# Designed miniproteins, single chains, part 107

Each design is a single chain, and the fold is of that chain. pLDDT is the mean over its residues in the fold that is shown.

## One batch from the design tools (miniprotein)

Design m3715
Fold by ESMFold2-Fast:
Formats: C-alpha cells, sequence, structure tokens
Structure m3715 (fold): chain A 75 residues (1-75)
C-alpha cells in the first residue's frame, strides 16, 4: 500500500542520515530513489500488481543490502 511505501521511505531516509558507511549510503539512496519512482507510478497510473511486486522486491533487496553493509562495518 502507499502507506507502507511512505513508512519505508521515512525509515530509509532516517537510516541514510545516520549511516557512516559510503556503500550503505549509496544503497539507501538508490532504494529511496526507486521507491519514490514506484510511489509516483502507483499514484499517476495503475501499474499491474505483478510489476508493483517486482519493483518493491528489488527495492527491499537494496534496503537489506544497506543494512547488511552497516552491520558488517560494525563487526
Amino acid sequence: SLQSIDQLLTQLKEQLSKSKNPDAKAAYQQAIAQLDSLKDNIQNKNLSVMDETKQLMMIMALAVEGELLERQYQE
């Protein structure tokens, strides 16, 4: 849903602001940009559920990559 997308955007922007790892920052920035694009596509036209799911899964993978990079830096 759009509410879930907005929550994820807020979370990713917060993680970006707290991040000290340039690779993690790059992953978060890419995820934010793609999520903003997905939100715009959902709001401006009806995208198929399959395409929405594919885009969201790819964005979630980028968010997870950012978190893993942050954790690796701390270890």
Scores: mean pLDDT 77

Design m3716
Fold by ESMFold2-Fast:
Structure m3716 (fold): chain A 61 residues (1-61)
Amino acid sequence: SAAEEVYRRAVQDLAAQVQANPSLKVTGESILAAVRATADRLGMSPAVKEEALALARERLA
């Protein structure tokens, strides 16, 4: 789904950020922030953005 694609790309972007800054702590909030930023960057609808955030929250629980 589009929400799964947003989540996948957000995780990939976070992995790249950790490579650039190895001291960066990946937290639940950093994952949610990455999902929001990725949805906005890809021009996703608000509905897809909310679905991706819900998916991220479920996977963090």
Scores: mean pLDDT 82

Design m3717
Fold by ESMFold2-Fast:
Structure m3717 (fold): chain A 104 residues (1-104)
Amino acid sequence: MEELERILAASDPASRAHLEARLEELRELLMTLLGLPEEEAERLAVRMVVARERASLSDARAREVQAIMERGVEAAIAAARELLETDPVAAEILLMGAAEQLAE
């Protein structure tokens, strides 16, 4: 939580607005696609945003994420659920990709 505050404090207004919008979108996706309660969704959304600012996907995980996305929305949602605690960066990419596919 302190790290999110530091990232926001160091960001310009546009970057801060983008991070805040991403937090709200991830919270909504965690609630709607994974059925998580609001407080848990908020906690995980913060963790995902912080994780992605600190690290990128490994090559092996990036290939796995791509293969899962090619299997469709249901596979992406299921994989995101499994990866929430172990690889929040991969989980975010899978959730955002599933949301994009559902938007047609």
Scores: mean pLDDT 78

Design m3718
Fold by ESMFold2-Fast:
Structure m3718 (fold): chain A 91 residues (1-91)
Amino acid sequence: IEKLLLEIAYYYGMYVMAKGIIEGIPFEEVKERIRRLAETVPEKWVEAALRGAEEAYELTKTQPAQVVLDKAQKKLDEAQKKLAEALQQQE
């Protein structure tokens, strides 16, 4: 479960960064918004999300932000589905 939660955090960071770039939000402002989540989620989750956001930013230098967003959304949906299935199987 912890591994799936960190995977969700990572792809959430990628998704938020790609969406922010499409909306014209500066890279540092998107990172600051993710850092503020530390008030409500564990630090390890925030660190994973920041890593995902940074990777998404690098990817947008060589491919359209929309392509990065679509890939991140698909991975996030897959990870969330796996987490839901794991929680249903864990008594």
Scores: mean pLDDT 79

Design m3719
Fold by ESMFold2-Fast:
Structure m3719 (fold): chain A 80 residues (1-80)
Amino acid sequence: MDDVAVIVAKLDGATKEQAEEIARRVREVPGVLNVVATDDGYVGVMAEKSAKDEVVREIRRAAEELGLKADITVTDVSLP
């Protein structure tokens, strides 16, 4: 069983470039498996469950540096 977490950050008023900058920073966190930034100011992260707290911290830090408010949702996922 792959113990992963899906973390979605909604970045209110963010541009594509700002979402991509947050995605770049999050990719540097050990245990991150995939990161996607959208044109609508969302960043989606798939990470090992052990890494989810560090991912959330990195998203918050990057968002604060960019002057953005981030609404973060964490979902634990079990893959078949």
Scores: mean pLDDT 81

Design m3720
Fold by ESMFold2-Fast:
Structure m3720 (fold): chain A 76 residues (1-76)
Amino acid sequence: MEKVKEAIRNALLEAGIDPETAEKIVEMVEKRVDLETASKSDIINAVDEALVELGVEPEQRRKALTILAKKLNELD
């Protein structure tokens, strides 16, 4: 779903993650879960795992995941 990828990208950008890293996270999430069938929880967990793998600091991870949860709730 294009809207889900856009929500992930925008949440990461609003949390202060650079565009190149945001695109890398979206790509990593697409490899872990099917965005058309995945639950909000599956998407949030996949993004969290990608952020940890890329060494994003805990404060910035928390902010990104909080923004993402809000954006995903707005889509449903």
Scores: mean pLDDT 81

Design m3721
Fold by ESMFold2-Fast:
Structure m3721 (fold): chain A 63 residues (1-63)
Amino acid sequence: AAREAAARAAEAAAEGDAEGARKYGLQMKNSGATPEEVAAASARGAARGGNSEGARQGGLAGV
């Protein structure tokens, strides 16, 4: 589904692309994801990539 695809893209972007994490986080929000769901996906990706900025930018997209 589009929401699931956006979540996967947000998680992957958060690994090393802070701007992409924000972009795909916003796509998750537009697909009906809660701020908590957006933050969780970004946090998972950021943890894999060691990229705290990805978690921050994704979290900001969810609000």
Scores: mean pLDDT 78

Design m3722
Fold by ESMFold2-Fast:
Structure m3722 (fold): chain A 80 residues (1-80)
Amino acid sequence: LPEFVVTATLEGATPEQVEKLEEILRTEVPEVVEAYGDPENKTVSALVRAPSEKEAEEAVREAAKKAGVKIEKLEVLRLP
C-alpha cells in the first residue's frame, strides 16, 4: 500500500483536543502507522497506509470527527 503523510491544522483546538486526536489516530485507526500532535501549532500529522490520497484523508477526517475537532486545513503528501 502507498504511504501518505496527512497533516491536519485544527480550528480553535485546545492542547487536550490535539492530544485526543493523536491518541485516536494512534490507537483506533489501523491504517495509521504513526501519529504526532503539535499542541502549540494546533496540528496533528499521521503516517497513513492507504490505497489512495482520498482514503488517507478520510481516515484522518473520521478520527477528527471522533475527537470532536474541526479541521481548518488538511494537507496530504504521498511518500515515494
Scores: mean pLDDT 84

Design m3723
Fold by ESMFold2-Fast:
Structure m3723 (fold): chain A 85 residues (1-85)
Amino acid sequence: TPLEEAIRALETIAHSTDPAEQRAALATLEAMMNDPSISEEFRAILASQVVHLPGKVMGRNISEELREEARRLAKDGLEILSKYE
């Protein structure tokens, strides 16, 4: 389910030390935030978690490339949230 997939991706970002797993998890979250088959309400909830990713990612020995990707995704999440008052 989308919820289970999102939880696994968020846990991977929080706990994995493998850059490939972290990159795949970021890609999964980005795809889910832009998937029209997923409810708009769930995508907004996911975006609210995604805006905190730079803080979660920065708490680990992570490459600058992955930190920048997390910052980019967080900005995209903020844009999604800005559509809801």
Scores: mean pLDDT 77

Design m3724
Fold by ESMFold2-Fast:
Structure m3724 (fold): chain A 68 residues (1-68)
Amino acid sequence: MEEEIERLLQEAENWRKKSDEFVKKGDEYLKKAEEDPENADVYRQKAFDYYAEAGIYEIKAVSAELGA
């Protein structure tokens, strides 16, 4: 059981790292939107898509932690 808990916590950590990666990409696209107003809507949409993906990985991380 202890080994199973450790595995779930490791999986949660991996999901959080993926979430952080997608948040970073979203932040990059928001910065592009500020630098290129003509294409701002396209960049903001991409940023929100990345933030949504990050949210999915965060939910997976929380689910794994609750399973521990």
Scores: mean pLDDT 80

Design m3725
Fold by ESMFold2-Fast:
Structure m3725 (fold): chain A 90 residues (1-90)
Amino acid sequence: NLKELYQKAIDALEKARDAFREGNAEEAVRYLKEAWDILKEIEKKGGKVSLETYFLLNTALVEAELGDFEGAAQSAERAIEIVKENLKKL
């Protein structure tokens, strides 16, 4: 069910965002990787994922490596918004 996969991706991204805001970079990166895998599964099943989503996830990883956890959280939040828009168009 594509809708359930989009919801799982959103949940993983929200957990990543919250973990970044709490300064838990290891947990946040784990959730970003989980979200990435789910987004790839959505595409394999014919669902739409915007290229900007992957760019934002990679940006969040780079920001986190630089210690910019607020920037990383903001990038994750923007990714959540885009995935929610893709879900609404199902």
Scores: mean pLDDT 89

Design m3726
Fold by ESMFold2-Fast:
Structure m3726 (fold): chain A 62 residues (1-62)
Amino acid sequence: SEISQTIIELQKKFGFEEDGVISAAEQADPRVETFLALFQRKFGLKVDGVLDSETQALLSLS
């Protein structure tokens, strides 16, 4: 029930619906992959640009 502000900011920046949830269609966008890779690098995670469980958990806390 917590909306990730980081996801909202990503959606706003890329022109997606600002619902706080990254859909499968949004995950297919190369800009989203690039954002996730930069986020993973910032927090010392595996940099693969994929919305895995660890990346999702940290985004939910942002």
Scores: mean pLDDT 75

Design m3727
Fold by ESMFold2-Fast:
Structure m3727 (fold): chain A 73 residues (1-73)
Amino acid sequence: SLLEQAYKYLQKSIELAESQPILASQYFGKAVLLLSQTDPELLEKLTEEVLKKFSDEVRELLETAYQTALQLQ
């Protein structure tokens, strides 16, 4: 399902966030795009929780990916 695919991308993003932030931001953008189409309330909650866990540099990259994904959908 699209929701399962979104969780898979979100998990990859979290796993890679500090070691490979650019690749993590790409997976995060894919997860955001799918979640915006399936469960936008869950998207808002998960984005807030994920972003507060990471360094400022990683957070800025993920926030940029989030905004870009929302503009595409």
Scores: mean pLDDT 77

Design m3728
Fold by ESMFold2-Fast:
Structure m3728 (fold): chain A 57 residues (1-57)
Amino acid sequence: SVTGQDLYDLALELLKQGKGLGDAVAEIAKRLGVPPSSGVGQGSGYGLAQYALEQLK
């Protein structure tokens, strides 16, 4: 499973490239091999990626 640290590192690289939050979240979800989801608990990889990006802004 992917750790929160892995998601943080990936989020930082995407934000450093100037990607928008939506594009960064979609790219993280794609790399985790899960579809983007706003569902509670179903898209844990997507939810964690979004959470990490919210913390980083």
Scores: mean pLDDT 59

Design m3729
Fold by ESMFold2-Fast:
Formats: structure tokens, sequence, C-alpha cells
Structure m3729 (fold): chain A 60 residues (1-60)
């Protein structure tokens, strides 16, 4: 999916490629562009929180 590809690019730190995909998505499907952008922001924020919680669990 487009969301999966965008998240993969975020993980790979390929921000230039991410921008190209997002720009094309905004032209083809603006509603999906907004949803994908929001999901990327949520993913980054949640990943930071999840990493903190996982480290706490590892410490037991």
Amino acid sequence: SILDEALRLVEARKYDELKKIMDELAEQDFDQYLEVRDRIVQFLLERERAKKEEEKKALE
C-alpha cells in the first residue's frame, strides 16, 4: 500500500523519495495524502513512546 511504502521510506530516512511520493499522492488523491501524512506523524510519535515502554519492559 501507499502507506506501507511511505512508512518504509521514513524508516530508511529517504526523505527526498518520501516527498516525491507524498507530492504525487497529494495530486492524485488529496484525502489519502492527508491520511497518510497524519499516519506518518502518529507512527513517529507512537514509535518513540513504544520504544520507551519496551525499554521499561526489558528492565522488568
Scores: mean pLDDT 76

Design m3730
Fold by ESMFold2-Fast:
Structure m3730 (fold): chain A 74 residues (1-74)
Amino acid sequence: MDAQLQRDINDSLVRMIRGIGNTQENPEIRELSLQIADLVAQKFAALDAGNLDEAAALQKQIQELLQQENEIHA
């Protein structure tokens, strides 16, 4: 795995998620999307640092927020 390429991909994904979040008209969905982007960035940083326990905790928080966002669409 190319560490630099992985970091570039991770940065691009976070930037895309934040961009999409900022275009949301519904403030609740916007807030959730921006929180998800921040947690994804923190997870990637934790993985790059080898902090697997923190990355796992952040992944659980991301999954919980994604579930909340899906429930708003129902």
Scores: mean pLDDT 78

Design m3731
Fold by ESMFold2-Fast:
Structure m3731 (fold): chain A 78 residues (1-78)
Amino acid sequence: MREQILEEMEAIIREAAARLEKLISDPEKLQQKLLEIQRIGEEAMEKLDKARTEEEMKKVLEEFKKRLQELLAEVEKE
């Protein structure tokens, strides 16, 4: 379960990073947003490591997905 969630999170991070590279032409802005994704990922991984039940692990994944979706939506709207 944990390993599957980690794999899904890594896939989501890769997709988000690729999306940002296509949306942002400014290298400085791109770097800032990539660092935000990395930070969100690190925070989610820390929460996942502390998760004690399957329900807690699923909650971490859903919260992580929501945070990345909000970040990408904000970039697309500007």
Scores: mean pLDDT 80

Design m3732
Fold by ESMFold2-Fast:
Structure m3732 (fold): chain A 100 residues (1-100)
Amino acid sequence: MLSREEVEEMALETMEKENVPEEILKKFKENIRASRELAEGKELSIEELEEQIKNLDEVLKEARRLLAKTKSEEALLLAILTHDQRLTFKEKLEEKKKEE
């Protein structure tokens, strides 16, 4: 089984190999850091959570495009990872909004 770090590295390498726009690559790297901060118990603001969800929506759109184009296992893993991250940030956003 691949570690989370290995899956993240494979996803980044796949995006770079397939010439994904640098803006999308930057958004994915930012989300990896934000995800680690959440895992470490750091509180993110509603605004920060909403920004990360928007970033993941753009990454997921690109991941689905790559999957349709390449039919590769690496593109599938990127799409799965991005979708799972999006669900995690949405759940955190809903929890945060209920606290207000």
Scores: mean pLDDT 80

Design m3733
Fold by ESMFold2-Fast:
Structure m3733 (fold): chain A 95 residues (1-95)
Amino acid sequence: SKAAELARKAFEELRKAPGITEELVRELAEKLGVSPKEMLGLVAGLLRALLRAGTTDLDAVEVEVIPDATLEEVRELFLDVAVLELRAAVERVLS
């Protein structure tokens, strides 16, 4: 879906950044043609779906927008997904 594509693009740009700030959220939202509120909802929806599925495969999950997601909630979810990615990478090396 278009929502899933936008969420994945936002996720990839945020993961490259040294920190998730209000300014970065605003700049990315403008670049993607959505409001900051819509972008936070899309990213939160993607991150929650990844965590619930226990996967780092962005193509394996459906994205449902979380309409009132806050920047702080997105930061917390992003850290949880980063831990999932690190764990998967470590398990692959140790197997």
Scores: mean pLDDT 81

Design m3734
Fold by ESMFold2-Fast:
Structure m3734 (fold): chain A 90 residues (1-90)
Amino acid sequence: AEAERVRAVANEEIERVGKLARDGISKVPEYGQEISDEALRGKRAIRAAETPEEVRRLGEEHINRIQELTKKAEEDYRKKKLDEMEKALA
């Protein structure tokens, strides 16, 4: 009964991690491997969790990491695009 609740919450958090990773990869495809690797780490940690509270905490932590990685990748991508535009104008 409790194990079923842990599994249900874990499946929900794994879905959230997967969705946010996919959204991130869509925004910054060049960094897709890094975002995918972070999502895999998150899903593994969630699957190892023993309580619903631990599952939710780990889900939130890894979702935050994916969002921060996506934000940094978007900034790096914009800088790279600006550098390419400057080289094209030289």
Scores: mean pLDDT 83

Design m3735
Fold by ESMFold2-Fast:
Structure m3735 (fold): chain A 85 residues (1-85)
Amino acid sequence: SLEEELKEAKRRAAEAAKRLYELLSDEEKEELAELTKDITDEEEGEKIVVELAEKIGKGEEIEKLIKEAREAERRAKELEKKIKE
């Protein structure tokens, strides 16, 4: 069902966010927050996160998690719209 797909999409987004959280140190999280605080464009924000990740040697892993989180969030929004229609 669409409701089950939505639940799964939300679960995937939360899991990716949790993995990203566990991957970054508190200091790295603060640096990321500072670098992205004025960024409103999702693509520009993702680019900054990937650049930071590459600098700290976690580029591929962080890029994958960001992509998974964004895909899951996009899917959840699509499913929510479809359920309302």
Scores: mean pLDDT 72

Design m3736
Fold by ESMFold2-Fast:
Structure m3736 (fold): chain A 97 residues (1-97)
Amino acid sequence: SEEKKKVKELLRKSLPLALKDPTLLLSEKAQQLLLSRQKADSISGEPFKPGETVHLVLWVNTVLPVGEKDYEELLKEFPELAELQKAHPDVLGPFTY
C-alpha cells in the first residue's frame, strides 16, 4: 500500500539516526500514542483485539502502532527495528493490547 511504502522510506532515513540518538523516540507524538492506546494498525487499518501484540514503529519524530504481521514484514527489510525495540521496550514494545 501507499502507507507501507511511506513507512519503509521513512525507516530507511530515520533508523540510522534513531540508533545514534534515542531521544528521537521520545517525541510528543510517541508519548500521546503510549497514553491513548491506538485502536488500529497504522498500515492495514485493521482494529486491534484484546491480547494482540502491538509494536510501535519509528516514523521520523513519531511512532506508529503496527500489528505483529506488519512488524514481521518490516523486519525483513529493516532488521535494525528488532535491535531498537530490544533497547527501548518500554517505548516501542512489543505491547499486549
Scores: mean pLDDT 68

Design m3737
Fold by ESMFold2-Fast:
Structure m3737 (fold): chain A 85 residues (1-85)
Amino acid sequence: MSPDLEEVKKEVEEFVEEAKKILEEAKKYGATEEDIKKLEEMLERVKALKEELESRMPLPEEMKEFFEKALKVLEEALKELKELM
């Protein structure tokens, strides 16, 4: 794995963990518009990272699967946050 792929993977994993924490907090104290905005920004960033890497070269299958799983987690968390508002 190149340093760039390793760094992107780390950034995406950090977004997934942060999204889970936001959702857990929202389940206890209620969702806010700030929570929604933050999660939408994280989702947009992950999509942009995936598209930028794909524009340079075909992604390894493992990386495609990684992005698909991360995007599903973020999209599901965003959906749950919107349902709590």
Scores: mean pLDDT 82

Design m3738
Fold by ESMFold2-Fast:
Structure m3738 (fold): chain A 77 residues (1-77)
Amino acid sequence: SAALLAALEALNRAILEEMEPLARKAVETGDKELQKEVAERLHAVLRELLRALGRPEEELAQLDASLAARLAEIEAA
């Protein structure tokens, strides 16, 4: 529903704002380990939210694949 999607977006913004200091430091320093930590932390929270909302397994699998791709991009940079 639109209400659930709006709630998810609001929560995602709060999470991004909470993680902002780590994300900012990762970008400013180019620290690959911090970049990976930020990506993994965001993934873990989003995965639990999707699970709590009863989202299909395909969406969880897509999220897992997105993390794997992001970690590979960070390592290759």
Scores: mean pLDDT 78

Design m3739
Fold by ESMFold2-Fast:
Structure m3739 (fold): chain A 68 residues (1-68)
Amino acid sequence: SKERQERLREEISKVIEEGFLRDLPTEEIGLRVQQLIQELGPTKSVKGHRFKPVRDPVTGELRMVRVE
């Protein structure tokens, strides 16, 4: 649902922000985000896809981008 999707986006943003505040490696932050997607995201839509944080050049917001 749209509410679940928005919740997941918010939780991902928090994990990324906390990770950088705690000076965690980007690789570890990525693993935590992947785990969160597995726990809260729909299984079929995330199957076989990996994501990494990328900063939006226009808004300055962090977003997750699919990585092979």
Scores: mean pLDDT 66

Design m3740
Fold by ESMFold2-Fast:
Structure m3740 (fold): chain A 83 residues (1-83)
Amino acid sequence: TIEVSPSEESVREAVALAVQRLAAGDTAATIVVGKASRETQERIAELITRLMAEAGHLAAAVERDGVLTITVMSPEDAEMNAP
């Protein structure tokens, strides 16, 4: 689990670390964003999803009690049987 403040710089560092973990053979990485407004959480979720997609990975965001949790994974793990 990677815990970050709700700042663009911290989010970019978390994405880089998640990409590194996936490259090292992890099937998924979890990023937890500290407490922020709903609007800030939505922007951060969009930013992480976009950056992960640019790196060739998938991301799914879940908000729990004001804390945003984002799970990132390789598309190969999601598409193991694509025709």
Scores: mean pLDDT 72

Design m3741
Fold by ESMFold2-Fast:
Structure m3741 (fold): chain A 97 residues (1-97)
Amino acid sequence: SMAEHVEELARKAREHAEKAVEAAREGNWEEAARHFYEFLESVDELVELGALETALELTEEAKEKLEEVYKETKDPRIKAAVKLLEVTIEELRKLLA
């Protein structure tokens, strides 16, 4: 069903966000980038399916986790990822308005 597909995409997005955060904390930038892109792909699929509120929730969760990693590391790559998610959140909020 559509609901089951949305739930599976949300689960994958959360897994990739967690793995991106873990890899970033370990300084494994290649793995962090791979998981971050997989997260973005899952969010894009949710948007295409019209699951905008779920996409927004997942993006806000990922931003909060990356902001914590940025406080720990001060790495500009994490700051860039946070800014990208801020733009995505703003766009999703406009679609929901």
Scores: mean pLDDT 89

Design m3742
Fold by ESMFold2-Fast:
Structure m3742 (fold): chain A 88 residues (1-88)
Amino acid sequence: PKLSEKELLRILVIQRIQQIIADLYGPDADEERAAEIARVATEAAQRYIDGEISIEEARKLIEERTGDRELAERVAEALKKALEEAKK
């Protein structure tokens, strides 16, 4: 089956979010906190992909809901990179 641009973006972004969470929280991760962070980051990414918010708004939403600026910045960078890769 042929993946749409949005489907490809979602797959790439979800994979990168999982890697970011593993890198930042892996050794010290509380399972419940890691799951909440993943949910928030994925929601913000989906809203960006659907054209509802900008990358900067997605970053702010993640920072506000998780309290983690580093996570928010890394997810915003992942969104920019995923958009570039999906257009290749």
Scores: mean pLDDT 77

Design m3743
Fold by ESMFold2-Fast:
Structure m3743 (fold): chain A 80 residues (1-80)
Amino acid sequence: VKTLEEIFEDYKKRVEEVLEEAKKEKLSKEETLLKLQKVRDEAIEELDKAIEAGKLSKEEADELVEKMRKYEEEVMEEIE
């Protein structure tokens, strides 16, 4: 089971991979957003597993999900 920090670091690495793919393949903003949503959904699954394992509280998970959403908005604003 991953820690909160490991889940967030994995999420950020996967976001960077999506952004690199979008740049290389010239993906649309809409295509990029869909890929980022998928990355977030997978991170949420890992958070749910950590909660079930007693490694993480629901409150900590909710705070990280909010942080992920803000991070996505921030990186999408940089895509022109």
Scores: mean pLDDT 80

Design m3744
Fold by ESMFold2-Fast:
Structure m3744 (fold): chain A 81 residues (1-81)
Amino acid sequence: SEVEELEKELRKLLEELAKEGVTEEKIDELIETRKKLIEAAAKNLTGVPGKLAKKEYAKFSSMSKEEQKEYVKKLVELLKK
């Protein structure tokens, strides 16, 4: 599925970040992949999961690029701990 393919891409990006460290280029790629994943989930999931995905998509899409960068940087730091 589209969600599964995007989750696989996100996993590969996280593995690269763990091996090579966090760079601005990888942060930009992570933002784009996460946005696509949330959008795909909002489109393809139903019920409560679909509703939560739609809310997350709306929230993330309303953020400025700077806010999106800070959000994903925080997620990466939480995953390192």
Scores: mean pLDDT 73

Design m3745
Fold by ESMFold2-Fast:
Structure m3745 (fold): chain A 78 residues (1-78)
Amino acid sequence: SKEEELEYSKLMFRALAVYESIEYAIRNNAPKEVLENEIRVGEEVIEELRERFPDDPSMQRLVKEIEKKIEEAKEKLE
């Protein structure tokens, strides 16, 4: 439906923005509190992508890419 297409586009845009935000925080050595918040937001987005579009290859690719960035951010906290 048109509503499903809009929700897909919104979630895709949000997922890409979250990915870029985590990448930027890592690249610019953001403070611990910022990195912890980026990790939390990333994990929330991954959960939403898995629940709403489990069979979409593009969404599942973003899940894997965001998971990798979350792990990189976690390494920065240790």
Scores: mean pLDDT 88

Design m3746
Fold by ESMFold2-Fast:
Structure m3746 (fold): chain A 65 residues (1-65)
Amino acid sequence: MEERKKLLEELGVDESTSEAELDELALQSDDEEKKKKLLEISILKGVEALKEAVENTVKRIEERK
């Protein structure tokens, strides 16, 4: 996770920056390398958020059965 934290610092964002904000920053960036890194972090956050949403939905369904 050290590499991810370093990338966030280099990009001027932090762990609380949302997927949508990362995508917006990537679209506005003229630096291809920075754009690529922003998109990669955005995709990772999106996958994490989707996994959490699925787990929360399954838990709610099971708790209400």
Scores: mean pLDDT 73

Design m3747
Fold by ESMFold2-Fast:
Structure m3747 (fold): chain A 75 residues (1-75)
Amino acid sequence: SLEDARKEIVELLRKDPRISEETVKSIENMVKSMIEQGYSEEKIKSALETTVTLLARELDRPDLRDEVLKVLSTL
């Protein structure tokens, strides 16, 4: 489910001490807002993929991107 994927992604992000709690909450709130507004699952997945890919690039962590994409592939 989107809720289970959101929780797993949040936990993955929290494991990196360079990722602030504000950044984690921003991503979490983005997903919750999109769900409340009735966005399709595909649009939510795309937004998460884009956001995390940019974050992973800034951190030089392609492994983080790959882990998040793996979670999203279950949806």
Scores: mean pLDDT 84

Design m3748
Fold by ESMFold2-Fast:
Structure m3748 (fold): chain A 88 residues (1-88)
Amino acid sequence: MMEELIKKAEEYIEKMEEYTKEGEKYVNEDFEKSMEKFRKGMEYGGKGGEYIEKVKEFDPEKGEELYKKGMEIMKRMTESVQEGKKKS
């Protein structure tokens, strides 16, 4: 069970990263498409966050690592949106 919760958290955070990278590709070329990708990334980030909270109850160190990774991805998304708005 714990291993499955960690795997689910990692899987959702990886999907968040994938959609964030896709959004970054389009932010200067197709801002609307970029925003759709970032929205999808945030959906996966939210689901990942729910699993991270459960992981923290059993493995606080692993939960904190995954949380920090999610926060770094969210920061990249925010910075990309700000840069896109300046050029749009």
Scores: mean pLDDT 82

Design m3749
Fold by ESMFold2-Fast:
Structure m3749 (fold): chain A 104 residues (1-104)
Amino acid sequence: ANTVTLTITAPSSIKVGETLTVTVTATNSGSSTVTVTASLYKVEDGKLTLLKEVSANVAAGSSVTLTLTHTITEEDIGEYLVVASAYDENGNLLASAEKTFTVS
């Protein structure tokens, strides 16, 4: 059973010239501190390229919101994947969530 809940909020599509905002809200219902990572990937021909990553520690019984922002340019056109992951102190994966979006 997952002791961590991860919620990704992001648009399904975004246009050149707009500002992307992705938020990951992590709620830790467990008894120990967890590390939460939010990663933004560009998807090209089935390959993932990591563009941005932020991490935070979430104390037992607490919630944290991670925010990723990026100003969209013509070079950003394509498909993207946001991955949120929660790990215990030993590096074991406790929870994950994913969301895709497109830039046009």
Scores: mean pLDDT 85

